# Designs tried in a protein design run: designed miniproteins, single chains, continued (3). Part 41

Each design is a single chain, and the fold is of that chain. pLDDT is the mean over its residues in the fold that is shown.

## One batch from the design tools (miniprotein)

Design m9407
Fold by ESMFold2-Fast:
Structure m9407 (fold): chain A 71 residues (1-71)
Amino acid sequence: SMDENQRALGDFIASLPLSPEQKSRLALALAPLLDKPLSVFQAALDTLRAQAPTLTPDQLIALARQLAQQA
């Protein structure tokens, strides 16, 4: 459900070494996925987790936007 996706999003964002502004931007970028099935949302989070160590915060947010548009 959206509430389960929101909790998963909160946990994911809390785990990242991002500023409050960057966390807000990432949450906004992923907001369109909150209404998607859990499997679609988790696939997006798994992709972001895998890429997070290799990307800048701005690149990670851009990837999040791209994943939201593809869903």
Scores: mean pLDDT 83

Design m9408
Fold by ESMFold2-Fast:
Structure m9408 (fold): chain A 88 residues (1-88)
Amino acid sequence: MEFTEEELEELKKKEEALKKAVEYLKKEVPESGSLIDRIRKVLEKKGIDIPEDASDVEILEKAAELVKGGVKEGFEVMKELVKAYEAV
């Protein structure tokens, strides 16, 4: 299966946004942990209150509100991927 040029450009933009979000998390939370654990720690460090029973989607939504630019786009892409995974 081959993607169209437009689909490939969209995938590349999503990949770049994801990379920016991962680099942001590594910079803010250099400690090892799951992706969601790192996001929770970033939000806690910035004084954002998160319920203990918050879903991964809710955590990613709060993270996207906290940041701007490509990092925000990266968290939004992660949120959509988690939603797609939960739908299966």
Scores: mean pLDDT 74

Design m9409
Fold by ESMFold2-Fast:
Structure m9409 (fold): chain A 64 residues (1-64)
Amino acid sequence: AAAVRAAVREIRDEINKRTQEAYKKGKELAEKYGPEEAGKVTSELNQKIADEARERLRQLAAEA
């Protein structure tokens, strides 16, 4: 159980870091391409981050 908690924390840290980068990119894209295009790209990035995290959690659950 301790190993699973450590892996979950690692996934959370990775999500937080990537989410911050996505927000930064979203601002740059909004300035260049407009808020609608930026929102779409930011939404896709956030979805990818969430999907990767969920897949990693599923693999951990399958191992347990």
Scores: mean pLDDT 77

Design m9410
Fold by ESMFold2-Fast:
Structure m9410 (fold): chain A 90 residues (1-90)
Amino acid sequence: ALPEPKTLGEYSMAIKELTEKLDAALKAGDIDTAKSLLKELREVILKRSELTSYKYFGDKGVLNFYASALEAAGYPQASKALRAEAKSLV
C-alpha cells in the first residue's frame, strides 16, 4: 500500500508540534529526547523544502531560515539547536 501523501500543511503542523516538543525538552534538560526530536525536526523541514522553492537555499540555508522563524515565534532553545545542526553541515 502507498503511504498517505504529506501535504505542505501536514508538514507545517509536524514542524510546529516537533518545535514545541523540542523547546520543552531542551528547557527540561532532557537531552536524549531533545536529540531525537531535533533529528526528526531536521528531516521534516528538509522534506517540506523539497516540495517548495526553499530547496534552492540548500540544507544549511533552509535550516538557518527555519531557526530564525522559530526564534521569532518564541522558541529560542529549538532555534539555537537548529542553528547548531546547520553549522554541522558541510
Scores: mean pLDDT 79

Design m9411
Fold by ESMFold2-Fast:
Structure m9411 (fold): chain A 86 residues (1-86)
Amino acid sequence: MFEVNSEEEREKMQQVRDLVDKPIPKELQEIQKEIVIYIIKLTLESLGKPELAEKAIKLVEEIFKKNPQTSLNEISEEIEKFILEE
C-alpha cells in the first residue's frame, strides 16, 4: 500500500468507535479481557513504565467484575485516566 485513503481512515475509525462503544458479548468477555491486559502490558513496557502494569491489570479486572456489559471504550477511558494521573 503506497498511500492511505482519507475516506478509508475515517470509515475505519468510525467502525472502531462503533465497536468499542458496544457492550462486549458474554462469550467474548474472557478473550477480550486477556487481549486488553496483553495490550496494556506492551504499551506500558513501550512507555518505560512496566511497574504500572500490575495496577492497570487490576483496574481492568475490577471493571469487568463490576460491569460484565462493559465496552472497550469504558476500559480505555479508565486506563487512560489512570496513566495520566501518574
Scores: mean pLDDT 68

Design m9412
Fold by ESMFold2-Fast:
Structure m9412 (fold): chain A 99 residues (1-99)
Amino acid sequence: STRAERVLEALQLRLLFTLLEQGKATEEQALELLRTHLGLDSLEAARARLEELLAALSEEERRDIDLLLRAAQNATDEALQEEALPAAERLEAWAREIE
């Protein structure tokens, strides 16, 4: 299930860039996370990797990532959290297949 790995990596990269754009993470914090968890050594390499991942994903997978990102950024929006639950369950099911 390389699909689950691609969705997770794309979600992680999109969340990281969103936090950077919102000023909630520093460039130094982002680089540390990229090196430690994704084996990427620059923001430029991370952006190229995200574009490559998104091009390989289906419309449904991209929609799930968008929904999960919106839910992560809107913790107090109960309706959005409920809407995101099926996408989170799909991601967990795929993750179990790669263990």
Scores: mean pLDDT 74

Design m9413
Fold by ESMFold2-Fast:
Structure m9413 (fold): chain A 80 residues (1-80)
Amino acid sequence: SLLDLARAAAEELVKILGPEFQEHADRLLSAVEKAKTPKEAAEAFQRELDEIARRVPSPEHRELVRLAGDALVEQIEALG
């Protein structure tokens, strides 16, 4: 499901960026869970990833978050 994809992405995000991003990962999952359409889920997911990217101090990790986010948004939208 979309939620399963978002959960896997959130778990990998915390694994890469560290436990300080757990709150952002939880917020991302909550936003996707509350979405009523795949488009709304994609928009919520992108907003939370943009916020995470802004808080990541490493430019390399920030770019990885953005690229992963873009790929997942495309996948979520394709399911609608």
Scores: mean pLDDT 75

Design m9414
Fold by ESMFold2-Fast:
Structure m9414 (fold): chain A 76 residues (1-76)
Amino acid sequence: VEKLLEEAYEEGYKAGLELARNEKDPARRQAILQALQDQLAQLQAQAPRVSLGVLLLRAYVQGFEKGLAEGLAAQA
């Protein structure tokens, strides 16, 4: 289970880095991040118990946020 969560985080991290590199419009970057956060919130609201899917998406979103932040910092 830990390995799957690490892989989900790493995939998110890579996606965040790619968004920082490829998307120069900060409004579009924020919209994409918000959509991802909304999807996680919706999934959590629909699942009364913690599911593997929720844990994987949460790890992905956490990785995505970190990758986006670090990618933007590297470009500044």
Scores: mean pLDDT 78

Design m9415
Fold by ESMFold2-Fast:
Structure m9415 (fold): chain A 88 residues (1-88)
Amino acid sequence: SGVPLSQADIDATAASLAAFVARADDLIAEMKKLGAPESFIDRFRATAARAEALLKADLSKPEVRRAAFEADVEIALLLAELAITKLE
């Protein structure tokens, strides 16, 4: 139960995905300089590719919206892991 997702919620998710895609190459370059594991860098690449595909997809479809929210959560977790890595 809950209020249906608003257009503002959909727009905020799309903006979050777009911001990550725009920064992905810089983040990957930084990870390479930090000596991050190749598996972690590959997760960033896969998530960026998924986010880019979702930005081109039809967000009016419930399955696409669910995938976009799942991608946004994954992005938040990856950015948190990178932030921790930068502290070393």
Scores: mean pLDDT 80

Design m9416
Fold by ESMFold2-Fast:
Structure m9416 (fold): chain A 68 residues (1-68)
Amino acid sequence: SLEEYKEKIEKFIKEGVLNPVGTPDSDEQKIYMAVGYARKLAEDENLSEEEKEELVKFAKEYVEKQLA
């Protein structure tokens, strides 16, 4: 379901973007990584354009909220 993909995106942001191993990324790069993950996930799962946009929006809003 779309909720399962949102949970995967949240996990990626928490573990891969906000808790990086190595050199810290800029806030802009963190947003880019979160959006890129959501976009790739939607493409790999062959989701509709509407579902892809929803996941991208979710990832962007989630990471921006965590960086605030």
Scores: mean pLDDT 81

Design m9417
Fold by ESMFold2-Fast:
Structure m9417 (fold): chain A 75 residues (1-75)
Amino acid sequence: SPREEALLKARLTVLLAGAEFTVSILPNLSPEQQEQAKKEIRRLLEEVRRLVEEMTDEAFRERALEKIEEIEKRL
């Protein structure tokens, strides 16, 4: 439904924003903290990918997958 799609889009947006923020602060972390943060980002991206599989909005789905790829390339 349109309501369910809006909620999924909101959830995906928040999760991806969190991943991007964590990537942006990686240079300010110790090597051990970077390793842990990268593992946390990978788990977050796995959750986003699962949610994307439930989407009916193909355009939003493709954009979300592009963002996941961009973040993964920075890890």
Scores: mean pLDDT 84

Design m9418
Fold by ESMFold2-Fast:
Structure m9418 (fold): chain A 70 residues (1-70)
Amino acid sequence: SIEEKLKEKLKEIQEILEEIEKTASKEVVLEARKIYDEGLLKVLESKDLEEQLKIAEETLKKLKELKEKA
């Protein structure tokens, strides 16, 4: 279901944020936290599960790209 996929993506977002916080510089950690906070706020403000999943996937992609560039 979309609901289960959203839950999985939110878990992946939390896991990658925790990895960045353990391994990256302070500047990268602050940027990762900003991406995380902005992404979660958009998910909470959305009224559609498909839109929430899309926002979660975009947030995860941004965090992965940040980790790769760090």
Scores: mean pLDDT 85

Design m9419
Fold by ESMFold2-Fast:
Structure m9419 (fold): chain A 73 residues (1-73)
Amino acid sequence: MEQHRRYLKEKYGITIEPSDTLEELLKRIQEKGLSLVDQQMALNVAAEVRPEDKEALFEKMLEYSRQQRRAAG
């Protein structure tokens, strides 16, 4: 848990606050201007920090994966 929070902060500059909603967390990740791959990695690590939102975060990762495939074509 702590190592995942540290990874997000050090690697991507993303902090997770206890009061963050799923929407606020997703917006924070998106506002960093990361590549789709880095956004997917950030979402995966965030799911380990926020197990209550794990299912919704995985759904967002799948959405990004589908978007990346469309962009590549």
Scores: mean pLDDT 73

Design m9420
Fold by ESMFold2-Fast:
Structure m9420 (fold): chain A 67 residues (1-67)
Amino acid sequence: MITEEQYKSAVNFAKGLVKSFDLDLNDAETFNKIHALVKSMFPDASEEERLTLSEKLFKQLKEEAAE
């Protein structure tokens, strides 16, 4: 199970990745990069948990960009 603290760390890391590489949140490749990041951070989590976290992170980044 991915904890709230781990989720916050993943959000900050993903935000840093997007800003550092000027990634377009409308680009499908950006989701693939976030998914790869989540897989590297949580190798012992199930693929379902990693995919769900990746989708949640991507959605949050898009929502914050729209605000």
Scores: mean pLDDT 77

Design m9421
Fold by ESMFold2-Fast:
Structure m9421 (fold): chain A 71 residues (1-71)
Amino acid sequence: MEKAIELLKEAIEAIKNGDYDRAIELVKQAIKESKDPRAQLLLEASINAIKRGDYDLAIKALEQAIKVLEE
């Protein structure tokens, strides 16, 4: 759980820095580390948002995934 949260925090910073390819790779790693299906849906949504250029939506999805994983 802690490793997935760390990866998602790094992914949010990567998006803020314009490093979208790194953000996608970090989110993919977090999907492999997470066993929570609610978090996995949010992480897949964030990848799709990044690919569409919806970076604000991607960050919101990642923040929601972190909250789910912190429960």
Scores: mean pLDDT 84

Design m9422
Fold by ESMFold2-Fast:
Structure m9422 (fold): chain A 56 residues (1-56)
Amino acid sequence: MDLQQQAAQLYQQAIDLYKQAVELKKKGDTEQAAKLYKQADDLIAQGDALLNQSPP
């Protein structure tokens, strides 16, 4: 229960970072966009790890 809620929050933060990265890429700031994509991927990985620890 708590792990699923925490994973959902991490996924939401990752989505927000992806949206910001897309905006930066459109403005030509590809370096900053790449950093946000990396942070979003890390958040998704953390969320996935939490879900794998959740009992069935």
Scores: mean pLDDT 80

Design m9423
Fold by ESMFold2-Fast:
Structure m9423 (fold): chain A 98 residues (1-98)
Amino acid sequence: DLDELAELIKEILDFFGVTPEKAIKYLNGEYTPTGKELKAFLALKVIALFGPNALAFLDMSELTEEGALKSASIFNIDKDTKLPEEKRQKLIEALEKL
């Protein structure tokens, strides 16, 4: 459900202090995240590739770039991992609902 996906994305962005506008810019290649913002965007990539239930395998407790990268490695995802166009568009649709 797109509405459930949008709600989950909102919770992640609010937790890390990232705006939907910054997230859309990142997905369009117009913004380079650092620090805790990178953790939010890695969580969005995990959701896009593996679905929202995959977040249970990410350590969201640490607000560090290193902790995010370590958690995301379970899914073979890092800061340089590109999303397929179809999945990138789905994230943008959910972000535009916010």
Scores: mean pLDDT 71

Design m9424
Fold by ESMFold2-Fast:
Structure m9424 (fold): chain A 96 residues (1-96)
Amino acid sequence: SAEERARREEEKREELLKKSREFWLEMGKELWNKHSETRKRIEETIKEGEKAAKETGDKELEELVKEAREAMKEGHTFRSIGLETEIRIKLEKLKK
């Protein structure tokens, strides 16, 4: 009886640990999906920057866009986020 009780309590603990693990795996998938959305947003900002650079002839914006394209190509996601911010600041200054 004590051995059966210990086995049932162990099975309950195993099931709770499994559910906890499944929850954290699902959270990991959500974070990855949000990261994919962030990359898409960076690509859109780069495209806006390219268009503005062509229309204005702004050399600084042209260089920022070039660096951001290279960072994205090399998979440097954190650097790409930083460069996207710089492009957005430059675009806001150009909008008056």
Scores: mean pLDDT 78

Design m9425
Fold by ESMFold2-Fast:
Structure m9425 (fold): chain A 67 residues (1-67)
Amino acid sequence: PTVVIRLPPGTPVGEMVLAAVRHLAESDPDAEVTDIGETTAVGTAGDQRYRLVLDPERGEVTLTPMP
């Protein structure tokens, strides 16, 4: 299932990435976010990878599980 993290509008990409890491760390303390672009990144928690979509204007991070 897709997860959406909501932050204040205008949140910097670095803070959005930290929020995603904190969310993933609830399941895996070794969770990380890599391949960080302007609007996309990849999250990893345990054996599960996530496609991240970053929307700084809305303060939204969307995590979609990858196969």
Scores: mean pLDDT 82

Design m9426
Fold by ESMFold2-Fast:
Structure m9426 (fold): chain A 92 residues (1-92)
Amino acid sequence: MEEVLKKEFEKLSEREKPLFEAYVAIQKGDYKKAAEALKKLIDENEPSERLKLDIRSLGNVIPNPEVRQILIEAAENIDDKEKAKEYLDKLK
């Protein structure tokens, strides 16, 4: 089972890898790692509708309401990278 997840991760695009890493980190309760992965995604990409949708879609599939709200707020503020990253810093 774990070997299958590792192989699927290797098939992801460079853009999808940080999103998948953030999702897995959140499921494990490693919120610091999740925040670091999403900050890297924001820093390496220009503000765009696609970047906003990627982060918002991650938020929509997370069952924890506090984590979901942080991800939605970061996505809504994507045009201000520093403000978006400040919302991600609320992940503990």
Scores: mean pLDDT 74

Design m9427
Fold by ESMFold2-Fast:
Structure m9427 (fold): chain A 96 residues (1-96)
Amino acid sequence: SIREEQLKILERIKEMAEKMKKSDEEEAKKLAYEKAKEISQRLLDFIVSQNPDTPQEWIDDAKKKIPEIAEEVAKNYKEVVDALPEIEEAIAELKA
């Protein structure tokens, strides 16, 4: 279900943020980059699975943008850490 996939994505973001909070800056940036790539690919795969008529050209273009998204997340990793309370609240709401 959409709710189940949203929960899985938020749990992965939470795990990433918790690890970054405990890491030094260099380690946090590396974790943010790797996890952002993983989460972005998973989200793309989910969107395509829900929209089987998605053109291959759109999928290929979206895949090319994943490294750029990961770089932005790594640059702004502190914002992800600061969002932990909001992420935890969203997870709690989806589980209720």
Scores: mean pLDDT 82

Design m9428
Fold by ESMFold2-Fast:
Structure m9428 (fold): chain A 65 residues (1-65)
Amino acid sequence: SAAALRARGRAALARGVEAARAGDGETGQNYGTLAVIYLAEGGASDEEVAAARAEVVAAMKEGGL
């Protein structure tokens, strides 16, 4: 379902953000990419997708990446 895809996207985003903040840029980028794909396929707004991308970028900076 669309709701399940969006939930999966948000879970992937949380994992990506956590990894990026810890300095694991590869895991952060991989989960961030999955989050965007799942959110978009799940029908999330362009604004929510853009916010997810921005959150990963901010987390990378916090992790020194």
Scores: mean pLDDT 88

Design m9429
Fold by ESMFold2-Fast:
Structure m9429 (fold): chain A 78 residues (1-78)
Amino acid sequence: KELERRVLELLARRPMTADEIARALGVSKETAEKILNKLEEKGLVRRVPGVGYELTDKGRAYLEQWRKEEEERKKKEM
């Protein structure tokens, strides 16, 4: 749930390895890989040999939609 969103946010900045994601989220590499495998199954991320993982066009659209909703909520609090 929450961890999936955070993974997508991290990958929106740049491609990252499972180790980098695990460190950023404070979870084990094994836990990060399980989340990444679920996101790959949904078509939101892809594995890139020699690089790690990157956001797909579908994943980017999904995250941008979520960020837009968050920004709209913040603007209403202005």
Scores: mean pLDDT 77

Design m9430
Fold by ESMFold2-Fast:
Structure m9430 (fold): chain A 102 residues (1-102)
Amino acid sequence: MSNKIANTLVNAFVQTYGAGAVDLLAYGLQKIAESLNLTEAAEVFNKAFELVSNKTTNPEERVKILQNALSQVPVTNLLKLVSELSKIVPEFQELVQKIEAI
């Protein structure tokens, strides 16, 4: 389930903003996790942000890094993160409904 949620979220972001913007999604998820006091998720996304911001990492590799990071987060916490993200990124409101249906 987490893998399907992770793939759905990252693919929707890449379709809207491009694969080169994956670092912005990783940073946003880290900050939202911190605000929700999800310490373990915040640490996972911080590590992902550091990896995807590396200049040697190509866009496809960045997408895979973030998908892998999201798959490590429990589904209940992923749903909370996506819900909060949709308040910052209005385009993700429909994505929240799709992810909740998984």
Scores: mean pLDDT 74

Design m9431
Fold by ESMFold2-Fast:
Structure m9431 (fold): chain A 89 residues (1-89)
Amino acid sequence: LEEAKKRAKEELELMYQQALKLLDAIAAQTPDKQDEIQALKRELQAAYAEALAAIDAATSVEEIRQALRDFEARALEILGKAKQILEAS
């Protein structure tokens, strides 16, 4: 279980960094939308913190996998909102 948590945290970190990189790329293309992109970055950071807490609290590999799935779904939702901002610009 502890090894699974360690690997999950490493995977979570990579997903979080990739999502941040995509948000930064959108921010660079939407200088007039900085406040909206910063709000999405805060949402992503909150989702990351929630996923870390869920992994730490997990009592099974199934719960760890659910925490990662929940984060991925949230990150995709946030990136979808960022894409809408980019397309509206």
Scores: mean pLDDT 85

Design m9432
Fold by ESMFold2-Fast:
Structure m9432 (fold): chain A 70 residues (1-70)
Amino acid sequence: DDIEEFFAAFDKDGDGVITKEELKAYLKSLFPDSTWTDEQVDAYMAKFDKDRDGVISLEEFRAFLTEKVY
């Protein structure tokens, strides 16, 4: 699946989750001229991380993308 391949591009360590640091790096790649604070990254992460466990699972990531594509 494209979603799983996309997820793997964030999960550089192969842990099966996206960490806050990996998300912050991705956001900086999209908006390099912007300063990303921890609060902004946490707020963005909260859109995916429904369990509030501090990481984004493949299921949470897939659910977010599926909701947007529907």
Scores: mean pLDDT 68

Design m9433
Fold by ESMFold2-Fast:
Structure m9433 (fold): chain A 72 residues (1-72)
Amino acid sequence: SIEEQLERITAELRAIADSDDPLVVQLQRMRELYLEALELAKQLPDPAVREQTVAHLERLIAAIDEQIAALE
């Protein structure tokens, strides 16, 4: 289900935070997971929840992109 896939993504995000990977690698991996979450969010049945979740994830991705750019 979408809920199970989102829970998996949440667990993977926590695992990244606990990893010894360089910060830029952690941010790139988080970005990929947020993009996956964004595609799942577009499939949510409630239009209001869908729109709010999509907008939130787009802001998170933009923030990560800014952080990655600052490290390059």
Scores: mean pLDDT 85

Design m9434
Fold by ESMFold2-Fast:
Structure m9434 (fold): chain A 71 residues (1-71)
Amino acid sequence: SPLSRFLEAERWTFEEFAAFLEITFGIDTSDPENREKLEKMFKEFDKDGDGYLTPEEVAEFLRKLLEEENA
């Protein structure tokens, strides 16, 4: 499952994370507007600046995204 891959991965690229969001939330990650918003948020959580997120950083990203949707 996408969640299993997320929890087991050492690091996630933007493309891997975008695929997870597309499968889980149905977000069209090929839409330039959606992609720009996701890339901006991805960079905010990429503390190392290496183009990867750790599972902890992805979890923090998802928590923030879901809290904004449920407020």
Scores: mean pLDDT 70

Design m9435
Fold by ESMFold2-Fast:
Structure m9435 (fold): chain A 61 residues (1-61)
Amino acid sequence: MSAEQEELYEEAMRIIEEKLEENKDNPEIVKHLEKAKENLEKAYQEGDLVTLKVGLHDLKK
C-alpha cells in the first residue's frame, strides 16, 4: 500500500470509530457505520484510492 492509501484509511477509520462511540445508543446508525467500515476496509485492501477519498469525504459531512 502507498502512504496515501494508508493515511486516508487511518483517517476514515478514526472518524468511524468516533461516530460509533457517539451514536452507540442508535442501532440503525451503528449498522450504517459498520457497513461503511467494511466498505472502507475492502477499498483499502483493493487499493481503491477513489473509493477511500469518497468515503472519507462522506464521513466528514
Scores: mean pLDDT 79

Design m9436
Fold by ESMFold2-Fast:
Structure m9436 (fold): chain A 74 residues (1-74)
Amino acid sequence: AKEEMFAIAEEVMKHLPEELRAEFERRLALAKTLEDLDHAAQMLVLALLEIAERYPELRELVEEAIRRISELMK
């Protein structure tokens, strides 16, 4: 579950400019240190929503990624 959540987030992040990608990779590294899977998922969802706000063209990819992460948390 945790490994799959991070793989999903990384798929979206590949579409980001280099500078912004570095920032979100740092946020993913922080989320990976969280023992609580719910906390890790919340940090990933918030990061993905921020991406959608900055890049509306990625909104559909973000929505699909959030849906897949939510399914893993059931």
Scores: mean pLDDT 76

Design m9437
Fold by ESMFold2-Fast:
Structure m9437 (fold): chain A 97 residues (1-97)
Amino acid sequence: MVKLRITVVFKMTGSPEENQELLQAMVRGLEVVVATLRSKGAKATLQVSEITPEDSSITARIDVETSPELEKTVLETAEGIGLLSVVEELNVERIEE
C-alpha cells in the first residue's frame, strides 16, 4: 500500500466575509475529493487549520492510504488542486510504500 500526504496552502487576501465564503467553498471541494477517493477504496482524511480573522493563509492536509493502482489518480487529483488560482503552495509527500 502507498501512503501519501497532500498539503495545500490557500492564500486569503479578501475581506473576512469574502475569506469565509472562499474557505467554505474550498473545504467543500476538498471534502468531495476525499469522498471520491474513499469511494474508490482509498483511506483518506482531511484536516483544515483553524482560521482567525487575521490569517492571510489557510492550510489543508489530506492523508491518503491507497493501492499502487490508485496512486496515479491521487497524484493527478493533487496536481489539479495545485492549478487553482487560490492555491499558494501544494506539496505531495510519499510517507511509505
Scores: mean pLDDT 76

Design m9438
Fold by ESMFold2-Fast:
Structure m9438 (fold): chain A 73 residues (1-73)
Amino acid sequence: AAVDRLEAAIQALDKEGVRAAMKELGVSDELADRLVALVTPENREQLLTALVKPLRQGVKPEDAARAALSLLG
């Protein structure tokens, strides 16, 4: 699933993998680009908690992306 690919990409700090997974989930290019900028070793655990966990709980990808950006950006 796209969420599984997103989690793997975040854990690997794979910016291109994160971009591809976010676009597959239907997140806009603007939000995907902003999220990719947050893919750092310092933000890894917070991205898993603030982005991946809500997505697995059924939060809309756009809403999860905006919430993660508000917390980390």
Scores: mean pLDDT 85

Design m9439
Fold by ESMFold2-Fast:
Structure m9439 (fold): chain A 116 residues (1-116)
Amino acid sequence: MNPEMERFVEVVGLASEIYEIIRELEADAARVFAELLGLERPEPLDEKSQEALARIRELIERAQTEKGLSEADIYLALSIALSLIITDKRIEGAPEEEIERLEELAKEAMRLARKA
């Protein structure tokens, strides 16, 4: 198989696993992704979001160490996961302010992917 396609499949797989963790734990996606992207936040994470962050960090470490994903690949996976979460939030009828915040985080993840 083409190494580029193989890497893309791993990136999408990581994104799907991250999305599922957020969904299953009902974590605050905006807060978890802000922490993953290294953005400052004034409030500590709630317990569900702390658990989600810990599991996601383990997945990222394994993706980098076992599958050879780059920092750019990780940021791309975060952007894809955010896109899946945004889709769910739109289906749920979440407030537009919440959706806009998640969209800004997805843009930040893509910006970081380009710099890595």
Scores: mean pLDDT 85

Design m9440
Fold by ESMFold2-Fast:
Structure m9440 (fold): chain A 65 residues (1-65)
Amino acid sequence: KEVEELKKKAEEYEFNAEGAQKGITAIRLSETDQARADTLIANAQKVLDEWKKKAEEYRKKAEEL
């Protein structure tokens, strides 16, 4: 069950990362102020990078077990 839990965590973070990528695209389409768009995208990119890192960490742990 430990391996299954780690895989679920990895999938959850992967799903969230995909959602964040779609959010960045939506910001580019809806936000007409480039400076605001850049700020929102930069913040979303940090969250995206963190979730991708967490997904990779959980994938590696699941593979090692």
Scores: mean pLDDT 79

Design m9441
Fold by ESMFold2-Fast:
Structure m9441 (fold): chain A 64 residues (1-64)
Amino acid sequence: MPLELITRDDLLSIPGVGPVLANSLIALGLDKVRELSKEDLQKIPGVGPKTAQVIFSFLKSRKL
């Protein structure tokens, strides 16, 4: 759907994001994940500091 430009496959393209983590991010809701800080992203199971930074930068660059 055009309203959601970030897919599971897009999440899997992020360095450090595997299938389990991608599923966890989708389960939390991408709208909620997009509002999280780098520190809050680290609270997600399987997200370390480096992965949190990459996810944060990816979502910020995508905007939507």
Scores: mean pLDDT 72

Design m9442
Fold by ESMFold2-Fast:
Structure m9442 (fold): chain A 80 residues (1-80)
Amino acid sequence: SRAEELAALLASLFAGRTLTVADLEPLLPEWVQSFEDPEEARRVITETLRLLVAQGRLTEATLARLLERLDEILARKRPR
């Protein structure tokens, strides 16, 4: 799936390191912008982050914080 491809790419880019909020938070706005539909963005990004947790590359605490930031970004994307 697209989420599996993105999870593998992120794992490769960070050379086997555990991913942090500082590593991924700056990427979120551009990642969201790459999708035409905000709901699709939320679903695919969430699935990608959950795959990274399942692989031991991301903690549950980091996931929760990134999902909070993702929801903030999606709310700001609306012109009202």
Scores: mean pLDDT 78

